# Designs tried in a protein design run: designed miniproteins, single chains. Part 2

Each design is a single chain, and the fold is of that chain. pLDDT is the mean over its residues in the fold that is shown.

## One batch from the design tools (miniprotein)

Design m36
Fold by ESMFold2-Fast:
Structure m36 (fold): chain A 99 residues (1-99)
Amino acid sequence: MEADKLIDEALKAIEEARKSTDPEKQRKLFEEAVRLGSEAAELVKKNKDIDAYRKLAEVGEKIQELMGELAGHPDAGRELGRRNRDALEKVIEKEKKKK
């Protein structure tokens, strides 16, 4: 519940950052998305919410894509996002099997 709200807010911050032409606003929205994603990750770990882990993987992927776009390396951002998602999916599968 709380984790889902933080995930939704993180995704909205990422989309707003992409639409912004103000570098200061883009940076603040990026920092907000990272903060919200980190808070969601802590709640997901405490609650062992497997469905929220999948949503969190999407947030992580989009954060890496946005970081790459802001740094002028969108291809690198997309690649890092995919690698982070794959790594998290492997963690999710291990946690499911070891419960």
Scores: mean pLDDT 74

Design m37
Fold by ESMFold2-Fast:
Structure m37 (fold): chain A 89 residues (1-89)
Amino acid sequence: MEEARRAKEEALRLADQGLETARSGGEEGYKRAQELFARAVEHLGRLFQLGYESEDEEEANAIFDMGQEAADHLGKARREAEAIYEQKK
């Protein structure tokens, strides 16, 4: 559980940091945001893997719920970053 919680927190942090980086400016900001989002995806992959490896049904369900929330949050951050890039701000 602790490892799953850490993976979720890291994915959310990287998603938020990526969005703020995109806001900070132009093509370089967007490129750096994409790198941060890619790292968030790696933590999401780890989170879902921990869910599949769990032998406790309640723990597995809690981990998958965390993964779904983090994935949705990352998706929203990525869409907003793309919109900012199109405006070049």
Scores: mean pLDDT 82

Design m38
Fold by ESMFold2-Fast:
Structure m38 (fold): chain A 83 residues (1-83)
Amino acid sequence: MEEVLKEVYEKGYKIGYETKDLKEALEKAKKYAEEVFFREENGAINEEGRPLIELPPEEALEIYLKAALEGAKEGYEERLKEE
């Protein structure tokens, strides 16, 4: 989980840095985070048929979204400082 969240943040940062419009960057980062979340969690179930993460799926998705959106905002702001 922690390594995947770092990758999601780093990818979000790249999206923010490369995208000229903040709103578009945030939408792209959100889609990426959702795709990663559903890919990683959609087979990771325990013996009781629950996700292997300790959090409810909705709360876990919010953590992925936060990581991607924070990355995208920071990447976008960094690009603006260089221009």
Scores: mean pLDDT 72

Design m39
Fold by ESMFold2-Fast:
Structure m39 (fold): chain A 104 residues (1-104)
Amino acid sequence: MEEKIEELLKKLEEKFNVNKEEVLKLLKKLPEPFRKLVLKMLEYAVKLYEEGKFEAAKEIIELTLEGIKKVAEYIEKGDLRKAAQVMTATSLRVIGIVIDTEIE
């Protein structure tokens, strides 16, 4: 894992009380494109938290973590199609929260 990922996981543990080791294990199970997308969603949640948008940040974290747990489960079962579908659905839900939060 890159130093940037370690710093992000530390912020997630501090701000959202997530288990850093659990998140790291889930990320390692994801294909590189999914992992990059998930990291951007988590970084965005940290940014919203730092801007005082605590509820939106928490919703993004909860949706992202639920989504990647399900994605990892499908990957372990060899169901790459369902893994991709869950990843897409999770991403669209996160985008919806972002739009609702940033529109004045």
Scores: mean pLDDT 82

Design m40
Fold by ESMFold2-Fast:
Structure m40 (fold): chain A 85 residues (1-85)
Amino acid sequence: DEEGDRAMALALLSTQSVEERLAMAEGILKMAEGLPFPEEMLEELRKAYDEMLAAVKAGDEQAANEAGAELMAVAIRGLREVFRR
């Protein structure tokens, strides 16, 4: 359920600092690259990470939160695909 994944991602991000979110995003990307993630989802993760990093660099907290939530939602979907195998 995409709606549920996004709601969970937003809840996870609501209490974290920008530095914690970036560290989490980097960790998720590295973990996903080490797992048999679908290439489409790896591309989405890299794109979301790049958008989050650009938003943080620009001082746009709203855009950073949106990109972070997207990254988390994609990561949750990808993990389900990996563990469904």
Scores: mean pLDDT 74

Design m41
Fold by ESMFold2-Fast:
Structure m41 (fold): chain A 72 residues (1-72)
Amino acid sequence: SSELEAERAARRAEVRAQYDKLTAELNKIKSGTKEEQEKNKRKIDFLKSQIGKARYELRLWDAEEARRAAAA
């Protein structure tokens, strides 16, 4: 149904928004000095882990969307 498609699109948009936010935060830390990056090592590792999870989820969505498009 169109309602289920809207819900799925909303969930994908949320994951994408989180990915963009996490990536921007990581880039902000990386734009600092190496000393600042060293002090934020734990936060960098956390952000990288979360970005990896979001990227994996987005890839699954992209693969599903591609299959549905090919089947239509």
Scores: mean pLDDT 82

Design m42
Fold by ESMFold2-Fast:
Structure m42 (fold): chain A 72 residues (1-72)
Amino acid sequence: SPIDALIREAYAQLMQIGEEYSKLKEELEKLKLGKSKKDQEQYKAKLEKIKELSDQVLQIQLEMQKRVEELS
């Protein structure tokens, strides 16, 4: 069904983002142990990337919900 195709596509994208999120989270934990100004800047940059990934997840979820509603 068209809905099944949309859900499958959304899940594939979400899985990829989840892997990127897990990597960034590991990098953040390593940077959290650093006390230099450079480590602080890198930590902030990684947090911004995580925020961008969270925004992408929300966008995918909203688009999927809208398409499912349109097909219902």
Scores: mean pLDDT 81

Design m43
Fold by ESMFold2-Fast:
Structure m43 (fold): chain A 85 residues (1-85)
Amino acid sequence: EDARIVRRAAELARSTGHPEAIEAADLFDKAAQALEQGNTEEAVKLIREALDKLSRAAEKSTNLDDQIRLAVAIIALSVLLVNHS
């Protein structure tokens, strides 16, 4: 289910259209692939890089819909990282 959560976060991030969120989505897609291959170390690294980009996108977002989508993605990935720490 972890790869599925990461792929859903990628879809939410990409849907906002913010450049940093799109970059985060690409990193999440790579992280999901790493999880599917059993490479949890690489996946965690990619997720941490992507969360930094999502946080920057959230700081620049001024509309509620984008803020909600970014917040949901950040929360889902933060929970996943705690489970792998």
Scores: mean pLDDT 79

Design m44
Fold by ESMFold2-Fast:
Structure m44 (fold): chain A 63 residues (1-63)
Amino acid sequence: MFKEFANSLLSRTDSEELKEGVKEGEKAALELLKKGASLSHAVAVFVGYVLRGLGDALDKELV
């Protein structure tokens, strides 16, 4: 489920900044899950990285 969500976001975006955020977020979230962190904690970390990538992508879009 979590990996499917991350892969869905990666397949739907052409922004390299957003792709980087999603990839880093997935990596960080999976490492937290390996350490026995809760799914909610892993999701919060993933969302944080995705929002950073989205912010970078929007900065590039603003002419």
Scores: mean pLDDT 73

Design m45
Fold by ESMFold2-Fast:
Structure m45 (fold): chain A 81 residues (1-81)
Amino acid sequence: SEELVRELLEKIIEEAEKYNVPEEYLKKLREALEMEDPEQALLAAAWIIGEYLTDNADDPRAKEFAKRVEEIAREFREKAE
C-alpha cells in the first residue's frame, strides 16, 4: 500500500531525527519519501539506512536506531498483513 509505505518512511524519518542521524542521511530519506513509486521509495530508504549503519557501525546510537527501525517495520508488516 502506498499509504502504508509513506507512513512507514515518515515514522522512520522522525525516529532518525530523534537518534541524531546526520542531515546528509536525513536529506536522502526525505528525497526517498518524495518518490512516486512506493516500491522504489522503500528500496531507496532501505539502502540509505544500510549505508548509514555501515558508516556508523561502532556508534551505539546507530545500533539503537536499527532496533527501532526493525520494530517500526514489524508493526507495518502486521498492518499490511
Scores: mean pLDDT 83

Design m46
Fold by ESMFold2-Fast:
Structure m46 (fold): chain A 92 residues (1-92)
Amino acid sequence: RDQAVDDLSQAVSALRSAIRAARRGDGRTAGLLLQGAIRRIQDALSTGYNSDDVRRGLRYAQLALRRVRDGDLDGAIRYAQRAIRHLQRAIS
């Protein structure tokens, strides 16, 4: 549980950094940071920290990454913000 909370906190940090990169038009850096965040969320889920908010956070992070790949950085920012809200609720 404590390791999962650390993984989710690091995922939130990576999502915030991805939003900043996307706002600068840096889709490559945003994509790498989103991949890192997704991996951290998946690690938390695999350790049994399985809540609706963690699963929704994963889904929105994956949608954000797909938007980066499509060149829609504004869409990526919106989905990353939704992912952060869900993950923050999970660790509250």
Scores: mean pLDDT 89

Design m47
Fold by ESMFold2-Fast:
Structure m47 (fold): chain A 77 residues (1-77)
Amino acid sequence: DVPPFVSRTLEEGESLRDVLTAMLRELGLDESSVVGALLAKHRSTEVYALTGTLDEVYAAFEGLARPGDVIRVEPVP
């Protein structure tokens, strides 16, 4: 049974790539899969969203993601 989406709060010392990889695995997906991804900033109204592969999502979020931010990933049709 595969969840419709996965959300995780980024913790201090976590590798963003490892977190994204684990989230994709929970969806039954891999690094070649296209997903919808969202980064919600901690205690802020700022939200960043894109559709892409693991590498594209990582490239988009690596400069923005900080501990306390919430990442959501979902499969695309």
Scores: mean pLDDT 85

Design m48
Fold by ESMFold2-Fast:
Structure m48 (fold): chain A 78 residues (1-78)
Amino acid sequence: KLPADSEEGIAAKVAFDLLQERGRMREEELIDEVAKRTGVSKETARRALDILERQGLVRREKEGDEVWVSLAHPLPPP
């Protein structure tokens, strides 16, 4: 698990929160929103996303020329 105080850790948490709110986002849109909300670089946001994917927390799906990102383990409905 990423340290919460690292740039990657902060970016990962925001990415996870965004995907919980929106369910699915384009990779470019997600990276842009994470960078804007956290102040980290787009490169750092992409690294955080790569780490989340490696940990099985998010998945990437190709649709045409775009890559979409979603949570691998969404919260159960209330």
Scores: mean pLDDT 76

Design m49
Fold by ESMFold2-Fast:
Structure m49 (fold): chain A 63 residues (1-63)
Amino acid sequence: LSTEEAAELAVEAARAFLEGRFEEGIRLVNKLREAGHEKAVEGAGYGVETGDLEKAREIALED
């Protein structure tokens, strides 16, 4: 999983949580964590807390 792909999954995870798709969001976050993309996990969390998906992607790309 590339940094760019991880960032896209982080944004999708945040979007899934914001849309009430909790099982999908949890699955994506677990996939990112297992792959070692800690910044992508952080970005997903930020996106859920704030709704700012652009900033979530930016954080995820710091890996």
Scores: mean pLDDT 86

Design m50
Fold by ESMFold2-Fast:
Structure m50 (fold): chain A 95 residues (1-95)
Amino acid sequence: SVKEKLQEIEEKVYELIKAEGEKIEQEVAARKQTRDPAEVEREAEARAEELIKEAMSKLDIPEEDKEAIIKYIKEQGEKHNRMDAAKKLIELIEA
């Protein structure tokens, strides 16, 4: 079902964001003395976003919906409203 597909998508997106987020923090800490840490963080964050888009594409998510989903997840921070996010994903996928 769409809801089961959303759970899979949400888990994959969360995994990618979490892994890259932790990697970004480590890269920022490691390169703080050689480069602007904010610049390093922005580069890694942009890279993570592209990886998330690629994963969503392979999960049969329309391109226009991928950006909306990514933006929503990022703006929600820690994905505190998981049910609301899932509901939004269902609406976007079924549209």
Scores: mean pLDDT 56

Design m51
Fold by ESMFold2-Fast:
Structure m51 (fold): chain A 90 residues (1-90)
Amino acid sequence: SAAELMARLEANAKKLEPEVEELAPKIAEEGDRELKEEELGRLVAKMIKGSMEEFSKEEIERALEALRRAIALSRAGRPNEEVIAVLAEA
């Protein structure tokens, strides 16, 4: 459920705080957008799955696809619950 995903994201966010703090400035900086997207996808995969282990490119791509879908729903003015549900399906 969306509530279970949010609980996992909150728990995982505490473990991933250093990575989030490091990645946030990199996303804002000029540079290789594809490299930044891979790093973001890896972070999202870690948050969704609750693991600190490395993920396959396929798992990173699925997490990134789910994030892109969530962003599209957010831009369309859809409720946060629907955005979270899309991430939960990843």
Scores: mean pLDDT 59

Design m52
Fold by ESMFold2-Fast:
Structure m52 (fold): chain A 102 residues (1-102)
Amino acid sequence: NIMEQINKEAEEKADAIVAEIKAVNPDMSEEQVEKAYSLLFSGYKHILLLKHNGADPSVIQAAEEGLQRLVEALKAGHFTSEEIEEYLLAEVEKEQRERLLA
């Protein structure tokens, strides 16, 4: 079953990255760990499904870049949807300013 293989790979990837997030955020609550795992599992599963279904490489790259930004937000200690959205918006604004002024 291809879905079982996708789920297993997403679980393994999520576990590895959650371990990295915990290493830089040693005071994470159990709820924060669970939230981080859930978000990463869903993100990796989405990317693996895109790859399995032969999605355009640009779509896969955009999804991978989005997930990388989420990992950066989580490593920075942002675990609520509001905090993550604020962090991602600030990064977009910074990138836009650098593009215009550099």
Scores: mean pLDDT 81

Design m53
Fold by ESMFold2-Fast:
Structure m53 (fold): chain A 66 residues (1-66)
Amino acid sequence: SDEEEARAFASEKAKELIKELEAQGIKVLGYDGRLVSPTRTEITIYTEEGELRYEVDAATRTVTPV
């Protein structure tokens, strides 16, 4: 259940981040999500301007740029 919740939270946060980037006129090419613990996911967003990386923790409900 923790992993399922972590994946769901990371998916929603990735969608929010992509929407914010697109609203700023930044073209998003894709993204990857990698579960690094039962509650933590590393998200990489690929844009025309470069790669953006975030740590998402479902237990603390936090999104941190890395």
Scores: mean pLDDT 84

Design m54
Fold by ESMFold2-Fast:
Structure m54 (fold): chain A 58 residues (1-58)
Amino acid sequence: SAEVEALVREAVAEARAALPGADDDTLAKQALVRLLDREPSLEAIAQEVAALIRAELA
């Protein structure tokens, strides 16, 4: 959904700001952890969220 996509973009931007120069794998893991910590309801779709994070990093 557009709401989940917006949350993913914000989580990726925050991960990039927190870990400058980190590789995409590290950024993806950090973004997923941060997002699930703030929005635990997304755990039910964690696989989809992880895929959206990877797409945002590409």
Scores: mean pLDDT 83

Design m55
Fold by ESMFold2-Fast:
Structure m55 (fold): chain A 70 residues (1-70)
Amino acid sequence: MEKLTEEERKKVEEEIRSDPNLTPEQQQLALRFLDFLDYNKEAVEKIRKELREKGSISPQTEYELIKLSK
């Protein structure tokens, strides 16, 4: 599975850290999952979509991200 470039990774991290709708706990959760999955493109897009649509990571999305770590 293709990973993000170093520059793309920094942009994603900045987006998450600068999002005023995310609590510190939600920021940490998102960043931990991205790090755990080595910033693979599918995981990044799932997190971005969830945050844009719901402003948080749902239990369903968390479960899907765990599956991608296999």
Scores: mean pLDDT 69

Design m56
Fold by ESMFold2-Fast:
Structure m56 (fold): chain A 74 residues (1-74)
Amino acid sequence: SKKDELEARLKGIYLDLQELMDAKGISEEEKQRILDEFSKRGLELLENVDKLSEEEALERVEEIRKEALKQAEE
């Protein structure tokens, strides 16, 4: 389903973000904060996925990914 595909994409991004932040030496507390915020936004997207087209849903996943990357760079 669309929800399952988006959940899989979000899970992949979560793991990639974790590896990236570990490689950058970000503190465990800051890493967990960023991952928790990412997870919250991902859950909000999944709860509302039926209101979005496939294109809109993928665009929202990319926005969530970019927001998390921005926080990891700060």
Scores: mean pLDDT 84

Design m57
Fold by ESMFold2-Fast:
Structure m57 (fold): chain A 90 residues (1-90)
Amino acid sequence: ITEEDVEKAVEESAEFLEKEFGIKPSEEEKEQAKEIAKEALKRAYEKYGKNASLETVRDIALEIAKERKASPLVALLAANAAVRLLQKEK
């Protein structure tokens, strides 16, 4: 997974949240979501390897967001981005 893949996944997730919920993430919130999504994929591969599921990576992203005291919006962004990144690798 490249830095460009992470950036694209976060931007696509931000567009989804804006279209569905009318919520526009800030650039700072997008940067926080990128870091959480990267860490979620890393933890998922370390713990589950190639058997990491979309549900597992989503749950890990939400857990990391909670650990980092991120906002609910950042948590949703990161979880959605992490799921998109894992889907692209499958």
Scores: mean pLDDT 81

Design m58
Fold by ESMFold2-Fast:
Structure m58 (fold): chain A 80 residues (1-80)
Amino acid sequence: MPSLVEKLEKEIERLEKILAEAEADPSDRKRLLEAGSLVGMLRIMIWIAKKLGVEIPKELLERFEELDARVRALEKAYLA
């Protein structure tokens, strides 16, 4: 089985793709909701990893924080 870190990296890559699609067409509310749901899931996974003492690469955490900020900005603009 892939490590928790490898799973996090794959899910972050999936979020990047979905977010790019949502940014390209903000009228696609389904893509915006999918991006928001993925951010929530990733936040929980990161929290669990930290509680288990799993070292998450700083670059991966920084990528997630950037994506989280982009999703929040897009949601404020188009779902408010």
Scores: mean pLDDT 82

Design m59
Fold by ESMFold2-Fast:
Structure m59 (fold): chain A 59 residues (1-59)
Amino acid sequence: SVQQSAIDQLKQLKEQYKDNEAAVDLLNKAIQYVEKNPSLSLEVLRQAQEAVDALKKEE
């Protein structure tokens, strides 16, 4: 499902950015939000990807 795919991608990002506490916190909240609001799965995933992409460019 779209919800499952979004959760899986958010968990993968969480593992990728596990050393960044802010990113982990953001991704944990995104996962929880997707679990409660399946219809917003793609929007939440997009916003989370944008946030971690900004952090990646500062490496």
Scores: mean pLDDT 81

Design m60
Fold by ESMFold2-Fast:
Structure m60 (fold): chain A 68 residues (1-68)
Amino acid sequence: DAAATRAIYERVAQRMEELGYHEAAEWVRKAGDAALAGNDVEAQKYLRKAIEIHPEVLDILREEVAAA
């Protein structure tokens, strides 16, 4: 479900912003929007940029996916 995936990414982005990682949060949001649009290649690129800036993105994403 693309909408559920986008919602997970939005939760990840909010948690990144709470940590002060605003730039990484924006890349995660772009990844979620790309996933919702069916643009998997763009979603992967944007997510990779967020992880490159702050590796904590990957751990938070895993937690949010497990909680969903």
Scores: mean pLDDT 83

Design m61
Fold by ESMFold2-Fast:
Structure m61 (fold): chain A 85 residues (1-85)
Amino acid sequence: MEVLLAEARRLAPNADEETLERIAELLSELLALELKAAVYKAIAENYKRKGDEEKAAEFEKEAEELRRRAEEIEEEIRRLVAEAE
């Protein structure tokens, strides 16, 4: 939490504490989604190496969906940062 609050402050130096906490929470969710997307991408690559293209495609789709959700959160963070100044 402390590290994410520091990052939120770097993004929005003039934001109030409530806004910084919201940005920190969104950063936490963003990191979790990025980690899950990376894991699913690695699983897809492993299936591709085994010749299981169907399972590889399935996990690639899930990784893409997680990245799309991450983009939505990035957009929300950008909006909050812009609102702060």
Scores: mean pLDDT 84

Design m62
Fold by ESMFold2-Fast:
Structure m62 (fold): chain A 57 residues (1-57)
Amino acid sequence: MTITPKEAVLNAAYLKGKLGRELSDEEIDRLVKISGLTKEQIMEAYKKGKEEREKEK
């Protein structure tokens, strides 16, 4: 399967949230540059990961 840079970045942010790790401002800026996504879109994926982590408790 071929994953677009946008999908890869959203998946990375989601996994960070699911693992209970923080996204630094530097990491967010890097992900924006790689994907062309907004900071808000990346943070939304991160929040979804955190919600998934809470459901597994």
Scores: mean pLDDT 78

Design m63
Fold by ESMFold2-Fast:
Structure m63 (fold): chain A 64 residues (1-64)
Amino acid sequence: MLSDELVDRIGVRAVIRSPEENGLALAKELGRLSKEGKATRENLEALLARYVSPELAAELLALL
């Protein structure tokens, strides 16, 4: 399970790096998963595959 601090850091970085709708959508979905107790690495990787480029996904995963 990802910490709340790490979830927030990933969300903020996604919004900054993808100022398009995709970064905000990722941040909202990750925040929802965190509230549901489902913010796992597997769920994060699934969201990254859906919303962001492979390059940004690698950058965000490096925060782990």
Scores: mean pLDDT 79

Design m64
Fold by ESMFold2-Fast:
Structure m64 (fold): chain A 77 residues (1-77)
Amino acid sequence: NLEELEKKAEEAEKKGKYLEAANAWVQIAMEHLKQKKFEEASRYYEKAAEMAKKAGDNLTAKSLFSLAESLREKAKK
């Protein structure tokens, strides 16, 4: 259930558990990607990347930002 994942991500972010928040946003992005909702998936990968960056995981953040950018390009086609 996407609604439960979104609530989980928001609560994790509020508690400073940025890697848990990033993982939840990635799961939401993947569900949108399965439905070919590239714009939505891009936005959720960007949220996940921002959380990874706040956690100090710069490699994961860079990978997630790159994935979000690719999906944004795909969404405009």
Scores: mean pLDDT 86

Design m65
Fold by ESMFold2-Fast:
Structure m65 (fold): chain A 75 residues (1-75)
Amino acid sequence: RVEEIRRLVATLPEDERRKIAAEMKKKQDELFKLLDAIVKGDLSKIPEFREKAKELGYPDEVIDAMIAAAVEESK
């Protein structure tokens, strides 16, 4: 039953976490690709990185710190 399956998913946070973790990993991998591009000197990727990081729930302070670190590494 669909209701039974939903109830089991709610009581088995591991399956739900695996699904969310896989989706988050994909988004994180894309975020780190943008960060790597910034480290390599492509500063045009900063706005896209900021937007994707906000979508993933990072605070502005953490996003700014990551961008600053990547820009320093590009030097």
Scores: mean pLDDT 72

Design m66
Fold by ESMFold2-Fast:
Structure m66 (fold): chain A 58 residues (1-58)
Amino acid sequence: MKEEIEEYLVTVGGYPKEMAEKIAEVLSRLGFDLETVKRASPFTVEVEGLGNVLVHTR
């Protein structure tokens, strides 16, 4: 789950790997799977050390 979200954010979302890893960690802890991330996009999530991050994958 977390690894799938991280890979998707890097390959489709264009996020740097380090940023994608932090976002994927938070989303995984909130119970997001890859399909939920795709359906909810765009949305904002608070990530420790990054603040409010806009997640957009289109």
Scores: mean pLDDT 78

Design m67
Fold by ESMFold2-Fast:
Structure m67 (fold): chain A 70 residues (1-70)
Amino acid sequence: ELSEEEKLAKHLLELVKENLKKMKEEKLPDEQIEEMVEEAKKYAEEILSKELAEKVNKEIEKIKEEMLKE
C-alpha cells in the first residue's frame, strides 16, 4: 500500500485534475489555469519531500497539457 505522503500526493493530483476540468468547463482564461497550476506545484513542494514533489509537479504539468489541448 502507499505511504501517507504518497496518498497525499495522489490526493493533490486528483484535486488538480478536478479543478482544471472545472475551470475549463467554466471557460476560465488560460492565465488563471496557469496560476492555479503554479500554486499547486508550490504547495506540493511545501508539503511533500523533494523527490515526490518533483514527480507530482511533472504529473501536474502533464494533466495541464492534456486539459488545455483540443
Scores: mean pLDDT 79

Design m68
Fold by ESMFold2-Fast:
Structure m68 (fold): chain A 56 residues (1-56)
Amino acid sequence: GSPEQRKAVEEVKRAVAEGVRTGDAGDRLYEAMQRAHEAGASWDEVTRAAAEGLAA
């Protein structure tokens, strides 16, 4: 994918990892997923990034 798409997908992973650490998935995860979708990321890419964030 594009650099913007890769950056947006990485933000989803970071948002999930932070949510796991703090116990707060909040608006940040929702915003990160929306930005990734806007950047052209597929649902599969977003879901995979979220799973990686949960494993971190």
Scores: mean pLDDT 76

Design m69
Fold by ESMFold2-Fast:
Structure m69 (fold): chain A 65 residues (1-65)
Amino acid sequence: APPLTPLEAKVAFAIATRQGEPVSVEEIAKLAGVSRSTAQRALDRLVERGVVEKTEEGYIYTGRE
């Protein structure tokens, strides 16, 4: 699988620490210490890779690639 960038790894870890609870883009940006737009770009790539899933309630870590 392609390696995660440091930003993608940080975002994925932040979501994973929420114990499968859905997390908003705003919460992820705050947890990762980045802007909302930066978090959104990282999330788009993580969803494309299957590492996280987008739901109506937010983003959930799936552990898939």
Scores: mean pLDDT 78

Design m70
Fold by ESMFold2-Fast:
Structure m70 (fold): chain A 95 residues (1-95)
Amino acid sequence: SELEEVVKKLEELIKELEKLLSDPNADPFDVLKKLREIQELAKKLSELLRKEGLEDEAKRIDTLIDRINNSSGGSQFSMMMNLVDEVRRVVEKLK
């Protein structure tokens, strides 16, 4: 299903992000690029979750995306990491 494809892609992106975060030589811009890719796909995930009747999960993701878009600097980075944690929880629940 489209939901399963999005879930698999998010798992791949999160693993790639974790690899970058564990590498002391990683470029901070590569980290930000992965966070942006996760954010874009998380928006699609929330739409698909609503179609499956998972409104509470979708609303939490949408709220985090809205907070990211209305933040800057270190606050924005922290909110992006909170989105990654929420996406990870949702992905694990859907397996």
Scores: mean pLDDT 87

Design m71
Fold by ESMFold2-Fast:
Structure m71 (fold): chain A 87 residues (1-87)
Amino acid sequence: SDLVPLGPDGTLDLVVYNGEDHPVRLTVRKNGEEVLSTVIGPGESRRLSLPMKPGDVVEVVLRDEATGRETRLTFRAVSDDQAEVTG
């Protein structure tokens, strides 16, 4: 899991780019609940801005439509407390 320090607005800002020559399905889950499901076409990008609180877990699932293969990335929101998250 990747730790993500929250910005001052309390959002997770992600840009997902599909560098493949075929569509990829993007599914986003927050604390186990699906908040987004969309298709990113070949060479397209999708910007996401998700409201977050410390301790929230976001799971990003990319499904390759050509192969049926899935890639899963997990992000855990942490407080912007310099004692626990030093950049």
Scores: mean pLDDT 74

Design m72
Fold by ESMFold2-Fast:
Order: sequence, then structure tokens, then C-alpha cells
Structure m72 (fold): chain A 65 residues (1-65)
Amino acid sequence: GPSDAARMASLATGVPYGPLLEMAERMSRDPRARELFDKAVEAAKKGDGVAAYDYILKGQQVVDS
């Protein structure tokens, strides 16, 4: 879920967990960002925190548009 994506992204990048969790939660509630959210969670489940972070950044662009 959002916490898995945010935790792995934080561990890989050093970006604080809190802001990443808030963005992952916003992505999970926005249908426009759903595919990017699902990819971020999948990357996190595979241990790929860098990919999880990249998908969260792309999701932020969609949510903030």
C-alpha cells in the first residue's frame, strides 16, 4: 500500500518518509494517478526503492495538474 511505497522510496533516496507517505496516499485516492501508484507499490514489493520514488514523483505531477 502507500506505506510500502513511501518506506522503500525513503530508504533508497534519503527523502523523508512523511512527505512520501502523504503523496502515495494522495495518489491512491486519485484515479488519474492509479496506474503510477500501483507501479510504485509493485516496485516497493520487489525492493526497488529508486523505481518506487520515481513513480511517486510522476504521480505527484499528475495529482498537482
Scores: mean pLDDT 89

